# Ledger of designs, part 34: designed miniproteins, single chains, continued (3)

Each design is a single chain, and the fold is of that chain. pLDDT is the mean over its residues in the fold that is shown.

## One batch from the design tools (miniprotein)

Design m9232
Fold by ESMFold2-Fast:
Structure m9232 (fold): chain A 65 residues (1-65)
Amino acid sequence: ADAYHQKGVALAAQGKYAEAAEYYQKAIDLDPNYAEAWQNLAYVLAKLGKLKEASEYAQKSQQLS
């Protein structure tokens, strides 16, 4: 889970938000309680204009923290 999350962070830092979202999703698939991965997925989805999904995933992150 952590390795996928770290790859997502590196991709997001490069502005590769779609690819970052894929890696955050993989981290969540391995650990659904990974609050930071949900939060970071919400962030990159907002950057991609997917505001509804971003809001839903941000709420999920808040519930886990």
Scores: mean pLDDT 81

Design m9233
Fold by ESMFold2-Fast:
Structure m9233 (fold): chain A 64 residues (1-64)
Amino acid sequence: GSLIEALRGVIRALEFKDEELLELALRELSKHDPKLAEEIRRLVEAGKYEEAIALAKKKIQEAE
């Protein structure tokens, strides 16, 4: 998969509160950008779901 596909997977998982899908999407994201995957994981662990979604959306826009 692409970076954009991994980021879309993260957004979907967070919006649907699917922890299993989130782990799969973060694993895929780590293959492209391990630092970004770590930042999103930290935001989720802190309960900052809207910030995590916003970061992923921003990174998709920057990659296009």
Scores: mean pLDDT 86

Design m9234
Fold by ESMFold2-Fast:
Structure m9234 (fold): chain A 67 residues (1-67)
Amino acid sequence: MSLEEIRRELLELARRLARERGAHAAVREVRRRLRELVRRGEISRAQARELFREAVRVAVRVHQELN
């Protein structure tokens, strides 16, 4: 899986979970998946940090839209 595919899937997951379960649940699940990806050597820690920041922004935006 490419970094672009990982990013797309993680952001889609963050959007879906934020809508269904709230921003906190979305952030928790994304963090869990990013840790697993780093553990398997599929992404670097730096890439994981940037993807996490993007996912948090998405979750917060969804939370604000739903109020």
Scores: mean pLDDT 84

Design m9235
Fold by ESMFold2-Fast:
Structure m9235 (fold): chain A 90 residues (1-90)
Amino acid sequence: DPEAVSQQLRDFFDSRPLNLSASEVAALLLEEIRATDDPLYRESLRDLLLTLLDRMGLSHLREAVDAAVAGDAAAQEAVLAALRAAEAAL
């Protein structure tokens, strides 16, 4: 149910400070993706992470996101390091 997934995403962000950095948001999204057993919620979290990367000019890391979601720690660190570097440029 897309409406239920949208509400779950809102509840997730409502419990966090609005002043989180992009890398902090990405780390929380990856943690939530690994914690959830709901495939629709997992896809929505992945889509949010990809949207964040697009906004930060990091669309080339889409494959690294998929690897990180699958449990690749090196891919996760690469995504987070790229977001930290992009934040420093803003």
Scores: mean pLDDT 77

Design m9236
Fold by ESMFold2-Fast:
Structure m9236 (fold): chain A 88 residues (1-88)
Amino acid sequence: SSRQESIQLALEAMDKAARTAGKIMAAKLLLKGYSEKETLERLLQLERHFSEEEVQKIVDEVMKNKEKYLELVKEMEKRAKELIEEAR
């Protein structure tokens, strides 16, 4: 049964990672100037592995903590650009 437990823990970790990626994507769309509605519609197309209800929850969580997620995305994009320049 330990194999089933290990698989379940791995699936839970993957779900958490996917939800985090969805939140980052929602914040990136908002940062680009998309509305909440446009962000929801675009995220539904991009994150087809989530249900509509799950995507709505992701957008709701980002909107609830909008400033925090926008700041996080700005820092992530800045760091990604620095790493790309360093790799050249």
Scores: mean pLDDT 81

Design m9237
Fold by ESMFold2-Fast:
Structure m9237 (fold): chain A 90 residues (1-90)
Amino acid sequence: KGEELLKKGEEYFKQGNLDKALEYYKEALAIYRKEGNKEGQARALDGLAKVYKAQGNYGLAQHYANEAVRIYLELGKREKALEVAKEIFT
């Protein structure tokens, strides 16, 4: 399910395999969107933002980070929203 795909994305990102990380984060996002799991969507979007930032694609990194921040704020998770913003804009 989405949680396992998200963990795989995180592990590949940690290994520096950005292509695999991107693949798994996109799959996790698709599953969480199908399930209506907003927190899972925000976590996958944060992962995508980190991958794109590591690739030097700051435009896509900001785009996905902004989506994750918006969802976290909708869920009342201000601390998580701030963490995502700091990682992308610092």
Scores: mean pLDDT 88

Design m9238
Fold by ESMFold2-Fast:
Order: structure tokens, then sequence, then C-alpha cells
Structure m9238 (fold): chain A 87 residues (1-87)
């Protein structure tokens, strides 16, 4: 499931951070965030949230810069948070 993928990626990010591998930590954290957001969309039956998360996943796969990947994930989190909070 998307939640299980997010949890596994989050654990990988934590382990990377513990060993000082910041680039891997940021990349794994970005992917974990987007899979969590996709899981939120699925749980709510919110096709707009799912579509936004899917678009963001495509965008982060198109870049190799972990800082850019994290920025895309954080912007996506902000957008989805506003949608969810309005309901």
Amino acid sequence: SDLEIAEELGRKAEEALKRGDLDTALRQAAFAQLYYLRAVGKQRGDQEVIAIADEALERIRATTDPQEQLEIALETLRRIREIVAAQ
C-alpha cells in the first residue's frame, strides 16, 4: 500500500540521516512524503489529492537533485494540507 511504501521510505531516510548521508535522506524523505499524501487522498476518496500527489511523484522522478525533490514534496504537502483543512 502507499502507506507501507511511505513508512519504509521514511525509515530509509532516517537511517541515511543517522549515517550522515544527507542527499539520500532528503531524497527518501521527499518520496515518503508524497506516498503519505497519496495515501491520504485514497483514504478520503479525494481524486484531486491523488492526482496532485501523482503529478508530484512524476516531477521528482524527473530530477536527480535531492534538494529540488524535497522542495517539490514540501510544496505538494502545503497544497494538499490546504485542501484537506478546508473540508
Scores: mean pLDDT 87

Design m9239
Fold by ESMFold2-Fast:
Structure m9239 (fold): chain A 79 residues (1-79)
Amino acid sequence: MSKETLEAEVLIALGRMYIGIANILESQGDLEGAIEALEKAIRLFEEAARKAREAGDERLAEEAERLVEEARERKKELE
């Protein structure tokens, strides 16, 4: 595993944690907090996709890009 691949995987894990935070905040009625958590997840997944492509890991880049799209769609539903 390259440094860039490891960094991409860590960023995906952190982004998924923020998705979990958004779920909790949404369940508490904190829509503003949920949106902020989703925005953090989107940024982390975008950086992960970039690093995965730099590493030549197309599968990981596609996974990160899919996660960006899912988080963006969810953010739209809360706005």
Scores: mean pLDDT 88

Design m9240
Fold by ESMFold2-Fast:
Structure m9240 (fold): chain A 74 residues (1-74)
Amino acid sequence: MVKELEEKIKELEAKAKAAFEAGDYETAIKYLEEAGRLAVELLRERGADEATLEQARAVTEGQVAKIKAAKAAA
């Protein structure tokens, strides 16, 4: 399942990037949030502690905030 989660995360990140490049910020945020959620699941499967999971969530929130800022500037 770890490999399948990694592949799904990469797919969602690629879709988020494609949406961002197309100026579809809402779709980019949706896929990025979904990828971040799966990344937290992957870390949990690897036995990561709660602090590591919280750090991963914070990274996703930061990326979403950057896309929201880009949308506001457009």
Scores: mean pLDDT 81

Design m9241
Fold by ESMFold2-Fast:
Formats: sequence, structure tokens, C-alpha cells
Structure m9241 (fold): chain A 83 residues (1-83)
Amino acid sequence: KLEELKKASEERLKEEPEDIGALVTLGKALFELGKYEEAIEYYEKALKLNPENVVALELLAEAYEKLGKFDKAKELREKVKKL
């Protein structure tokens, strides 16, 4: 249930603002709700904490593809291939 995942991740982030797993889960829930720009913000926060987080890089690329920013998505996928 997307709203339950969103709420659980938001509560986790109130206690642990740097919980990468919670940031990624919240971003993914926002993505599934069609809130691609908000999803990008949370994926970028996760990547600020761990720039080599493959899951966050892949999800960020998907969000950029949904917004028609294919060049940014391609750059992110190339970063994943080099890890």
C-alpha cells in the first residue's frame, strides 16, 4: 500500500533523517504516485549520503525518463555500469 509505505518512511525519517533505505522507499512511493519531481528530491538526498547507491541511481534514472529528461537518465545508467 503506497500511502502506508509513504507514511512509514516519513515517520522513520523524522527519527533518522539520514536513513538511506527510508529515503529511497519514500522516493519510490512518490514515484508510484506519479510525483516524479518529489521522488527525484529524495533519491538525490540518498545519493548525497551514498553516491554509489545503485538502487537510488537506477530509480533516479527512471524518474528522469518519466519527465522526458533522457540525457540525464542515460548519464545515471552509465554511472551504474562503471560501479
Scores: mean pLDDT 84

Design m9242
Fold by ESMFold2-Fast:
Structure m9242 (fold): chain A 58 residues (1-58)
Amino acid sequence: KLKELEELKKELAEKSDTLSAKEVAEILKKNGFKADSTDEEGALSAAQELNNEIGELK
């Protein structure tokens, strides 16, 4: 699970130039990370939750 989350984070970082904030939020939602909104704030919130999960699993 930890490796999967780290790979997801890396993929999103590599594709940041081609993905909209809404697309990032949708990808994170598919992987169990939920945002209260579909805008840039929601995407950032979901990304922080991903980072927290990675930290908790270490």
Scores: mean pLDDT 68

Design m9243
Fold by ESMFold2-Fast:
Structure m9243 (fold): chain A 56 residues (1-56)
Amino acid sequence: DALAKRKELVAKGVSSEAITAYVLRLAGLSQAQIAEILGVSPATVSRRIREAEAAL
């Protein structure tokens, strides 16, 4: 559940950008779509998702 994962990431001090990227990926958005929403490169999105996954 995306909400449960969000709570865990917040509790572990993960950045809001990493949490948002991870939740959007769970919602089925591509790296390119998430990059446009966050105003960053797809490489940054990939890094943020990995940060969130590493914290879980």
Scores: mean pLDDT 80

Design m9244
Fold by ESMFold2-Fast:
Structure m9244 (fold): chain A 76 residues (1-76)
Amino acid sequence: MRREAEELFEKGVEAFKQKKYELAAKYYRKAIELDPDSPRTPEILRNLAMALQKLKKYDEAQEYLQRALALEAERA
């Protein structure tokens, strides 16, 4: 994983812990954009889906969760 993408993911996790779900989602999206082929991309997509679910954006959350599951199945 690119170092900058790792830092963004960590910032997203910290924002989520602080219940700053919009900020967490923003950091998770940037982490995926910087390194979409990362082994951690399914984990980041699931964390993004959880943040979106907290924001009541259920349809978007479901799309990212399905994408995470598809990537995990491809890599298994």
Scores: mean pLDDT 83

Design m9245
Fold by ESMFold2-Fast:
Structure m9245 (fold): chain A 87 residues (1-87)
Amino acid sequence: MERVEEAVRRLIAGEEAGEEELVELIEEAVRRGDEELLERIRRALFEAVRERARREAPDLPEAEIEEGARRAVEAVLRYAREREKLE
């Protein structure tokens, strides 16, 4: 249950193990067609990226922070999907 949130926290901290674990979770969810797991990963990643952006750029409007976080989440998911296709 908390494996997704832990992997996201480790990724945001810059830990290579967190990045690899998160990519594996995304690849597993895509392979299994597990939409609930994908949505959970997307939500956890969005919240973590948004919180980091708010700390690093507190003067940005909330709407801009949320848009940036959403784009970052989509970039990570696209990267993991391409990794699955390329082996």
Scores: mean pLDDT 75

Design m9246
Fold by ESMFold2-Fast:
Structure m9246 (fold): chain A 60 residues (1-60)
Amino acid sequence: LPSFAELRARAADDPELLAQIDALEDAVSALFFATGDVEAARALADEGLAKLEKQLAAKE
């Protein structure tokens, strides 16, 4: 599973995808800060990163 930094590097020329990556990282951080639930935060990150990676692959 790619890290946030790896996806940002791959999406460097795509401001829309960069904004989606930033929004996901913010959402994961906010969930963890609000709940302290490491498993919930990890699940959100894993699902979101996988979805964004599929979007990158679909963009040619």
Scores: mean pLDDT 80

Design m9247
Fold by ESMFold2-Fast:
Structure m9247 (fold): chain A 71 residues (1-71)
Amino acid sequence: MTREQIDEALREIEASPEDKYRVLAEKAREAGVNLTEEQIRAMVETLLSLGPEDMSEDEALRTVLIFALAA
């Protein structure tokens, strides 16, 4: 929910990029939001399709994380 929680989650993703969806799902669950890795992947894909042409996957992941932690 805080900026620091988001930044911490992003650091964990940077350390293990292969586990990024799992890390996001775990952080969402810790915040009281039960999201699966598949649901997070679908949200990232939706943001990349609807977002600006220059939106990076990391920006999409950050947006999903902010949305999940703010819910």
Scores: mean pLDDT 71

Design m9248
Fold by ESMFold2-Fast:
Structure m9248 (fold): chain A 92 residues (1-92)
Amino acid sequence: KEEAINLLKEIREKLPEDATVAKSLIDQAIELLSKPEVDLEGVKAVLIQIVNALRDQGILTEEEATELIKEIRSAKNVEDLIKVLQRLLDKL
């Protein structure tokens, strides 16, 4: 949980200044993960929106976005999402 929040903060910091939509969505994901009870499906939905926003800005390729979205959809817990966020960070 805390590791996922830290990865999202690192992703946010590596994004260009004008990536305002993706940054706003990252802030939403951090808020959801900071709650005592984690809405996993809600977090997954926001992460998919982040990936789509990054693809739309040309930060991610179509292929990279498609692979990340598949991994997010397949995630069964926050630990699976941490692995996806690590891969996203490595591409930035």
Scores: mean pLDDT 84

Design m9249
Fold by ESMFold2-Fast:
Structure m9249 (fold): chain A 62 residues (1-62)
Amino acid sequence: GLEEKAKEFVERLKTIYSLSEEVAKKILDLLLQEKYDEAAELIKKETGLNVTGEKLKEILNE
């Protein structure tokens, strides 16, 4: 479900971009609340990855 996909996605981001536990947890919380635009903005700020809320929703619902 969404929770498992969001956890896997955030864990991969954490590994690839060396995110702190606090940042990873904030991204996960936003994704679980379906606040995709806020999650995308935080990901961009912390990783430099240009991802949109629409793309995050697509990835997590595939």
Scores: mean pLDDT 84

Design m9250
Fold by ESMFold2-Fast:
Structure m9250 (fold): chain A 65 residues (1-65)
Amino acid sequence: SLREETAEGLILIAGSVYGIKVEVRREDGALVVTIEESDKEKNEELARLIKKAGENEGLEVEVRF
């Protein structure tokens, strides 16, 4: 859906800005985002932004490390 595509795009941009690799998968109407843990503080901030991007589009988001 357009909401899933929009949230995925925003998540990938956020990862790129932090220089952290993120993998986005779509499962049963939810987004599953895997973050490579390199810097704990940056990972925590990125996870917060990812969750907010999903919430803005009305999507469930699961963050994995």
Scores: mean pLDDT 79

Design m9251
Fold by ESMFold2-Fast:
Structure m9251 (fold): chain A 56 residues (1-56)
Amino acid sequence: AAAREAYDAEAARIVGELNRKIQEADKLTPEEAEKKIQEAVDEASRRIGDAARAHA
C-alpha cells in the first residue's frame, strides 16, 4: 500500500536537502566545500537507510 510511496517521498526530500547543501558549498573554498559535502552525503545516506528500514 502506501509504504513504498512514503519511502519515495522521504528519499526525494533527503536528496533535495543534499542538493541544496552542495549548492551552498559552491560558494566556499574547495577545501571547505569538500568537508560540507562529505558531511551532507553521510547524513543523507544514514537517513535513506533509516527510511528504507522504517518502510520495510
Scores: mean pLDDT 79

Design m9252
Fold by ESMFold2-Fast:
Structure m9252 (fold): chain A 78 residues (1-78)
Amino acid sequence: ALEAARVYAELLTAGGEAAAGEAALAAVADYLAGRLSEAELEATLAALREAMRAGLAAASPEALAAARARLAALIAAE
């Protein structure tokens, strides 16, 4: 669950869906901080799945690099 959540957050942000990507990263950060349950995180990420698919098709290398950096910072904050 946690690994999938981190990957989903990265891919949503990389796709240029800034609002959806930020919501996913915020949900991952809240989950890692103990403010969200796993079920709440899964529900949030499931709602964003279609944005993730669209984002993967449109993602630039620069957007992917930025998403990876943000996700790495959230992981390091654990």
Scores: mean pLDDT 62

Design m9253
Fold by ESMFold2-Fast:
Structure m9253 (fold): chain A 70 residues (1-70)
Amino acid sequence: MAEIEATMYYMGGYIYYKNGDYEGAVKYFEKAIEANPEFAAAWYGLADALEALGRYEEAEEYRRKAEELE
């Protein structure tokens, strides 16, 4: 089920993010969003990882997307 896959990818992204691998975190959060585009937590995770990479404009866009889904 896509929701389970999204959760698994999200957890993977979170682990990469926690370990400071922000590029790895971005890839896994993007996979989570691909599996479930309405998964607000994955959009927040992507925004946080992009901000950590200095990609502030993209981070703001995706953070707004996450807020719209709540």
Scores: mean pLDDT 84

Design m9254
Fold by ESMFold2-Fast:
Structure m9254 (fold): chain A 85 residues (1-85)
Amino acid sequence: LKSLILPISLILITALLIALSLYLVLVSPHKSTSAYVFLGLAVVSFIIFLVLTLRGATSSVSPIYFAYLSSVFAVLAIISVLLDS
């Protein structure tokens, strides 16, 4: 049961980071191409994570790696918005 807390927390944190980066990109008067690229990569990585989880593939590749990748790109999108201002 406790081993499931980490992946659930990663899903929630990643979703919140993507939502926050979308909000900042939409509100920002300066449109950064890098912020859009990182946001796109975060969304794509999150979709791959969901697809792998639904398919039940666990023997060779852990979908948690794509959750980490998605959260990293979401953070980079936020940083890109802040640096561009």
Scores: mean pLDDT 70

Design m9255
Fold by ESMFold2-Fast:
Structure m9255 (fold): chain A 80 residues (1-80)
Amino acid sequence: GQEEIEKLLKKPKELIKKGLETFPESVEKALELLEEAEKLAKELLELAKRAGPQKLIEEAEEILEEIEKARKKVEEEAEK
């Protein structure tokens, strides 16, 4: 239960970091890592909405905002 939720919190953050570290060497790989992070963060948000505390919803939403910002940075740099 809680262990699975903690993994869903940690894994997206690790994928965001790896995505940003992979850019600028591979834009495609960075975007793939960010897409995986988004899928996990959305899963966390759905679980939080069904049975989680409000704090978990807030943390999932913050992770999704970080992913969107990271994705935008990678995409903007790819267009240069």
Scores: mean pLDDT 79

Design m9256
Fold by ESMFold2-Fast:
Structure m9256 (fold): chain A 74 residues (1-74)
Amino acid sequence: MKPKLPVSDSIIKEVDKIVDEVLSESDNFGEAVKELVKRIKELAEKHKLSPEQTRQLISYAFDLIEEEFEKKKK
């Protein structure tokens, strides 16, 4: 499935890297979400992304983390 994000592939790859790092470093869902949002906001500021682009990146990354933690709950 495609992310359908209004950002460049390079930014999407950076978000995917952040998700992978956060998932490997955090066993706690709340801590993972907190770290994820922090890192994506930093990425958005660095690349001068709009609030809408930032929100879509957070939503995309949140879905990835939520899916992984849902699997861990089982």
Scores: mean pLDDT 75

Design m9257
Fold by ESMFold2-Fast:
Order: structure tokens, then sequence, then C-alpha cells
Structure m9257 (fold): chain A 92 residues (1-92)
């Protein structure tokens, strides 16, 4: 159901040639809810390709940034899990 909702949002964005702040927040929320790493990687890549094809605006760039951060967080978590390192980034 969440995958279907995400695909529906992507189709709407592709048709409208723009992304709204509400759609950005919902896409990120849906991607964060995906527990399978392979499914996440495939869907994140599919979303990125669609968003990259849109005309440049702040909402497009913000969504690409947010997806990039989420992809990086998952990659870091995977490395930490494999090495038994507890994530403790001290915010400065």
Amino acid sequence: SKVEELKKLIEEIKKNKKVTPAQRDRIISLLESITDDDEFDKLANEVEKVIESLPNDENKLQLLFDIGVLVLKRAVDRVFERKGIKPSPVPK
C-alpha cells in the first residue's frame, strides 16, 4: 500500500512537472517507512530519476537533497551495523 501511494505521488509529480512541499514531506515519510534495504534503494533511485527530470525549482532541489540525506543515513547505518559501531555523532 505504501509503495502504491509513493508510485501514485510520483506519477502526479511527473504529470504536473512540479513538486509541492506537501508532496516532498509525504515522499520522504513514505521512503523512511520502507524497512527492506533493496526495496528502499530501488524506490529511492526511481524517485530521484523522476525528480531530476523536472524543471529546476527550490522544491525539486530540496527533495533531491532530502532523498540524498536519507540514502546516506541508511548507508551509514548499514556500515555501523556491520562494524558494531554505535552511531554517536555529537552535534556541534
Scores: mean pLDDT 79

Design m9258
Fold by ESMFold2-Fast:
Structure m9258 (fold): chain A 68 residues (1-68)
Amino acid sequence: SAREKAQEKLAGMTPEEIAKLAGISPASAERLKRLAQLGLVPSLTNRQIAELAGVSPKTVSRLIRKLA
């Protein structure tokens, strides 16, 4: 699935790469990477991921589309 592909790519990226790609803070990028490493991305909605990472749901949606 698109979410599983996004998770695999996020887990393999550095927080700096994620921050640059998404236009978010390094702290939010580290939280997104941790969610991906824990295998939670396919199990969570874009809103839930956004809340946990401290970003907008639109940012999560765009990231998943770019990485799929």
Scores: mean pLDDT 85

Design m9259
Fold by ESMFold2-Fast:
Structure m9259 (fold): chain A 74 residues (1-74)
Amino acid sequence: GKTVSDQVLEDEILLSLALMAVSVAKIAIENGKEDKKEALEKAIEKVEEALEKVRDPESKAELEEVIEELRKEL
């Protein structure tokens, strides 16, 4: 079974924070509160920060996919 460890919890928190930053950026773009390019660049930066800190390969792959999708929208 999956054992909860400090690293697993940290990776899950980092992934969640990165995904929340992306969601906030998209909402800000939809509501005209931020420029699309600026909001997406800020979201990419937050996802890249999480990518550097997560250790699980699956979590890294998920964050890399998110970065690729955001860059396609620029």
Scores: mean pLDDT 78

Design m9260
Fold by ESMFold2-Fast:
Order: structure tokens, then sequence, then C-alpha cells
Structure m9260 (fold): chain A 62 residues (1-62)
């Protein structure tokens, strides 16, 4: 799977969390995809930082 495909999957999971309500299992999956995307770009972030970013994105969409 390409980096672009991983990005799209992470974005889709964030949208699903925003649309269908917060699910801890889906949030963990979204964190894993976001972490893989960041690693592919040579960026590092803690699971806590990634989770916070995803939650902020979800809250903005409501």
Amino acid sequence: MSVEELLKKAQELVKELAKNGLDKKKLEEAVKYAKEVLKSFGLEASDEQIEKGLLDAIENDK
C-alpha cells in the first residue's frame, strides 16, 4: 500500500469517527494508520500526540 493510500485510509477513519460517533477500536486503528503515514514521511509522533490530533479533527467536524 502506498503512502497516499495510507493517508486516504487514515482520513476515511477520521471521517467515520466524526460521522458515526467515537469508537475506541476505530480510534486506535486510525492512530496506527496515522503513525505509519508519519513514519513513511520520516516524522515521529507519540501515540498521545496522534490521538489528540485525531480527536481535535473529530471535534471540529462534530
Scores: mean pLDDT 70

Design m9261
Fold by ESMFold2-Fast:
Structure m9261 (fold): chain A 63 residues (1-63)
Amino acid sequence: SKADELTKQAEEALEKKDYETAIKLAQQALSLDPNNTRAKGILGQALYELGDTDKALEINKSI
């Protein structure tokens, strides 16, 4: 699905430490599939790495 493709791209951005791109792609994936746990995990990790700890913890609890 398009959501899975975006999730894979977000994962690749996270691996490259491009956290801003990972956040954007993961959010786009979640707009298409709100229950995509993989996209939630990537979003949480990227937010944590950028220092948005409160939002990262909130997302992690939703997984």
Scores: mean pLDDT 82

Design m9262
Fold by ESMFold2-Fast:
Structure m9262 (fold): chain A 61 residues (1-61)
Amino acid sequence: SLSPELDRYWRLVEEGKEDELVAYLIEKHGLSEEEARKWVTGDRELAKRIREAREKVLQQQ
């Protein structure tokens, strides 16, 4: 299933496990280290924005 694999990936993003994420992207998607690090940076920024948006909504309820 794609869902458990994606859930595991995003958990690592939330935990800030950058080196593990980079290794995963290289192994699974054949990215270079530079490409993998750019993906991780983008995904970490996305996760941060989603977290901040969720916190803002919860504080208003």
Scores: mean pLDDT 77

Design m9263
Fold by ESMFold2-Fast:
Structure m9263 (fold): chain A 61 residues (1-61)
Amino acid sequence: SPADELQRQIDVVRDMRDTYKKQYDSAKSNGDTSTANSLSSQISKLDSKIADLDKQLASAK
């Protein structure tokens, strides 16, 4: 169903976010400010994508 496809997309994006968050935490711990800032930007983009997909999922019910 469309809802199942949206849920799969959300799961994929959330997995990507979790991976970037782990890399962000590592970069922060290592004092790698440049990498941390880049990852923070990517995490924000993924958060926006998750929010958009959640809205689509809500309307697909």
Scores: mean pLDDT 87

Design m9264
Fold by ESMFold2-Fast:
Structure m9264 (fold): chain A 62 residues (1-62)
Amino acid sequence: REAKLERVREAALAAARAALAAGEDPERAALRAALETGRELGLSERDAREAAERAVRELRAA
């Protein structure tokens, strides 16, 4: 489970960075990527959303 959450967080962070570079909303991009990756890995929407929030906080803290 932890490894799957880590993969979702990595996907969300990558999507957020790409969106920021393109002038798009990083929070929206992170959430979209997390929900899609989480679904593929069999995680709940709640776990995916939490991973996306952690990724955005990490990006903003950098």
Scores: mean pLDDT 78

Design m9265
Fold by ESMFold2-Fast:
Structure m9265 (fold): chain A 56 residues (1-56)
Amino acid sequence: RGDLTRDGSLNAADLAAIKAFQQSHGLAVDGVLGDATLAALENLTPEQLAELESFA
């Protein structure tokens, strides 16, 4: 929470969320949207997206 003002661009909060997602899915924790990370993101349900928001 707290970085809602910066929702217009990828920032430190978004990177932290991506890294947490990568770690949860056993991917390389680079914070980079690679093929594996993008494929995993495409399979996100609204429920999983809400889980990420609850961490931020």
Scores: mean pLDDT 64

Design m9266
Fold by ESMFold2-Fast:
Structure m9266 (fold): chain A 70 residues (1-70)
Amino acid sequence: GEELAERAVARVRELGALAPAVAAGDAEAEARAAELNAEALRLVEEAVAQGHYEVALAVARAIAEAGAAY
């Protein structure tokens, strides 16, 4: 579960870091943010499938917090 959590945190952190570029209308940043969001959601689904509900909840919350910047 720990590796999955670390991968998810890295994706969400990168997503949050892209928020200023997306706000500025950078199309490449928007495409990358969409890719990272999809990857993070896949990791939440994997965590749920493996029974790691606390990891899934933490990642989902981190995605929501990162998304609030957009």
Scores: mean pLDDT 75

Design m9267
Fold by ESMFold2-Fast:
Structure m9267 (fold): chain A 84 residues (1-84)
Amino acid sequence: MTSVEEALAAAKAALDAARAALAAGDYEAALKNGLKAAEAAREAVRVATDRETILEAIGLTIAGIGIAFEAGLKLGPEKAKEAG
């Protein structure tokens, strides 16, 4: 089972990749990595037991969803369906 540390590291790596892709205009990669960041952060919320880690993971989840939403709007509905 994924540890909280592993899930947080995966979320941070995916979020960094999503931000880089969004800045480069690669909206398909930004959407994909934003969703990966949100999913990894959600796993961290599920396994975390302390308030600070849960709040960090919630913040990463929101950030990942935010990037995915922006990228999805740029791609349009057909491309967003294929990437999500």
Scores: mean pLDDT 80

Design m9268
Fold by ESMFold2-Fast:
Structure m9268 (fold): chain A 103 residues (1-103)
Amino acid sequence: GPAKVTVERLEAPDSVTVGEPITATATVRNEGDKPVTATLRLIDADGNVLAQKTATIAPGETVTLTLTFTPKRPGRYVVQATATDDDGNTASSAPKTVEVLPP
């Protein structure tokens, strides 16, 4: 079924250097009429989980969560935030590209 939550925004830096943390900020809204425990994941283009947090969101409220990971290799990192609700339904942000520069 459709997710009870939406990922309204994903903010991430345009570039970092290898070994510096990428700090991504995701805004998640509970579209339902009951509290939702949402699992927020930052994933790469291959679906690997880079960071994860869980939050309980009151009905109609938004929460902003910070997800941090440290890239070990230079390159183009396409990241996306996904929020999975109590029923296992997932909503996703638009993808964001972070350019990871060599040291």
Scores: mean pLDDT 87

Design m9269
Fold by ESMFold2-Fast:
Structure m9269 (fold): chain A 66 residues (1-66)
Amino acid sequence: MERVKLNLIKVTSEAQDELEKNIDDPEKMREVLEKSIKEFRDKGKLTDEEAEKVIELAKRGVDSMK
């Protein structure tokens, strides 16, 4: 659980400006987070499994804002 949260924090810090612009739009925030997580995976900074778990956590967080 802790590693997944740390990975999400790392991704959100890199995407902070774009996330802040879309804070009132949960759907766009989810798209920004998914895009950033996939970019981290593609660059070898996250494994496929880690990326999947971070995406799941991000979706749950965004869904709770609705």
Scores: mean pLDDT 75

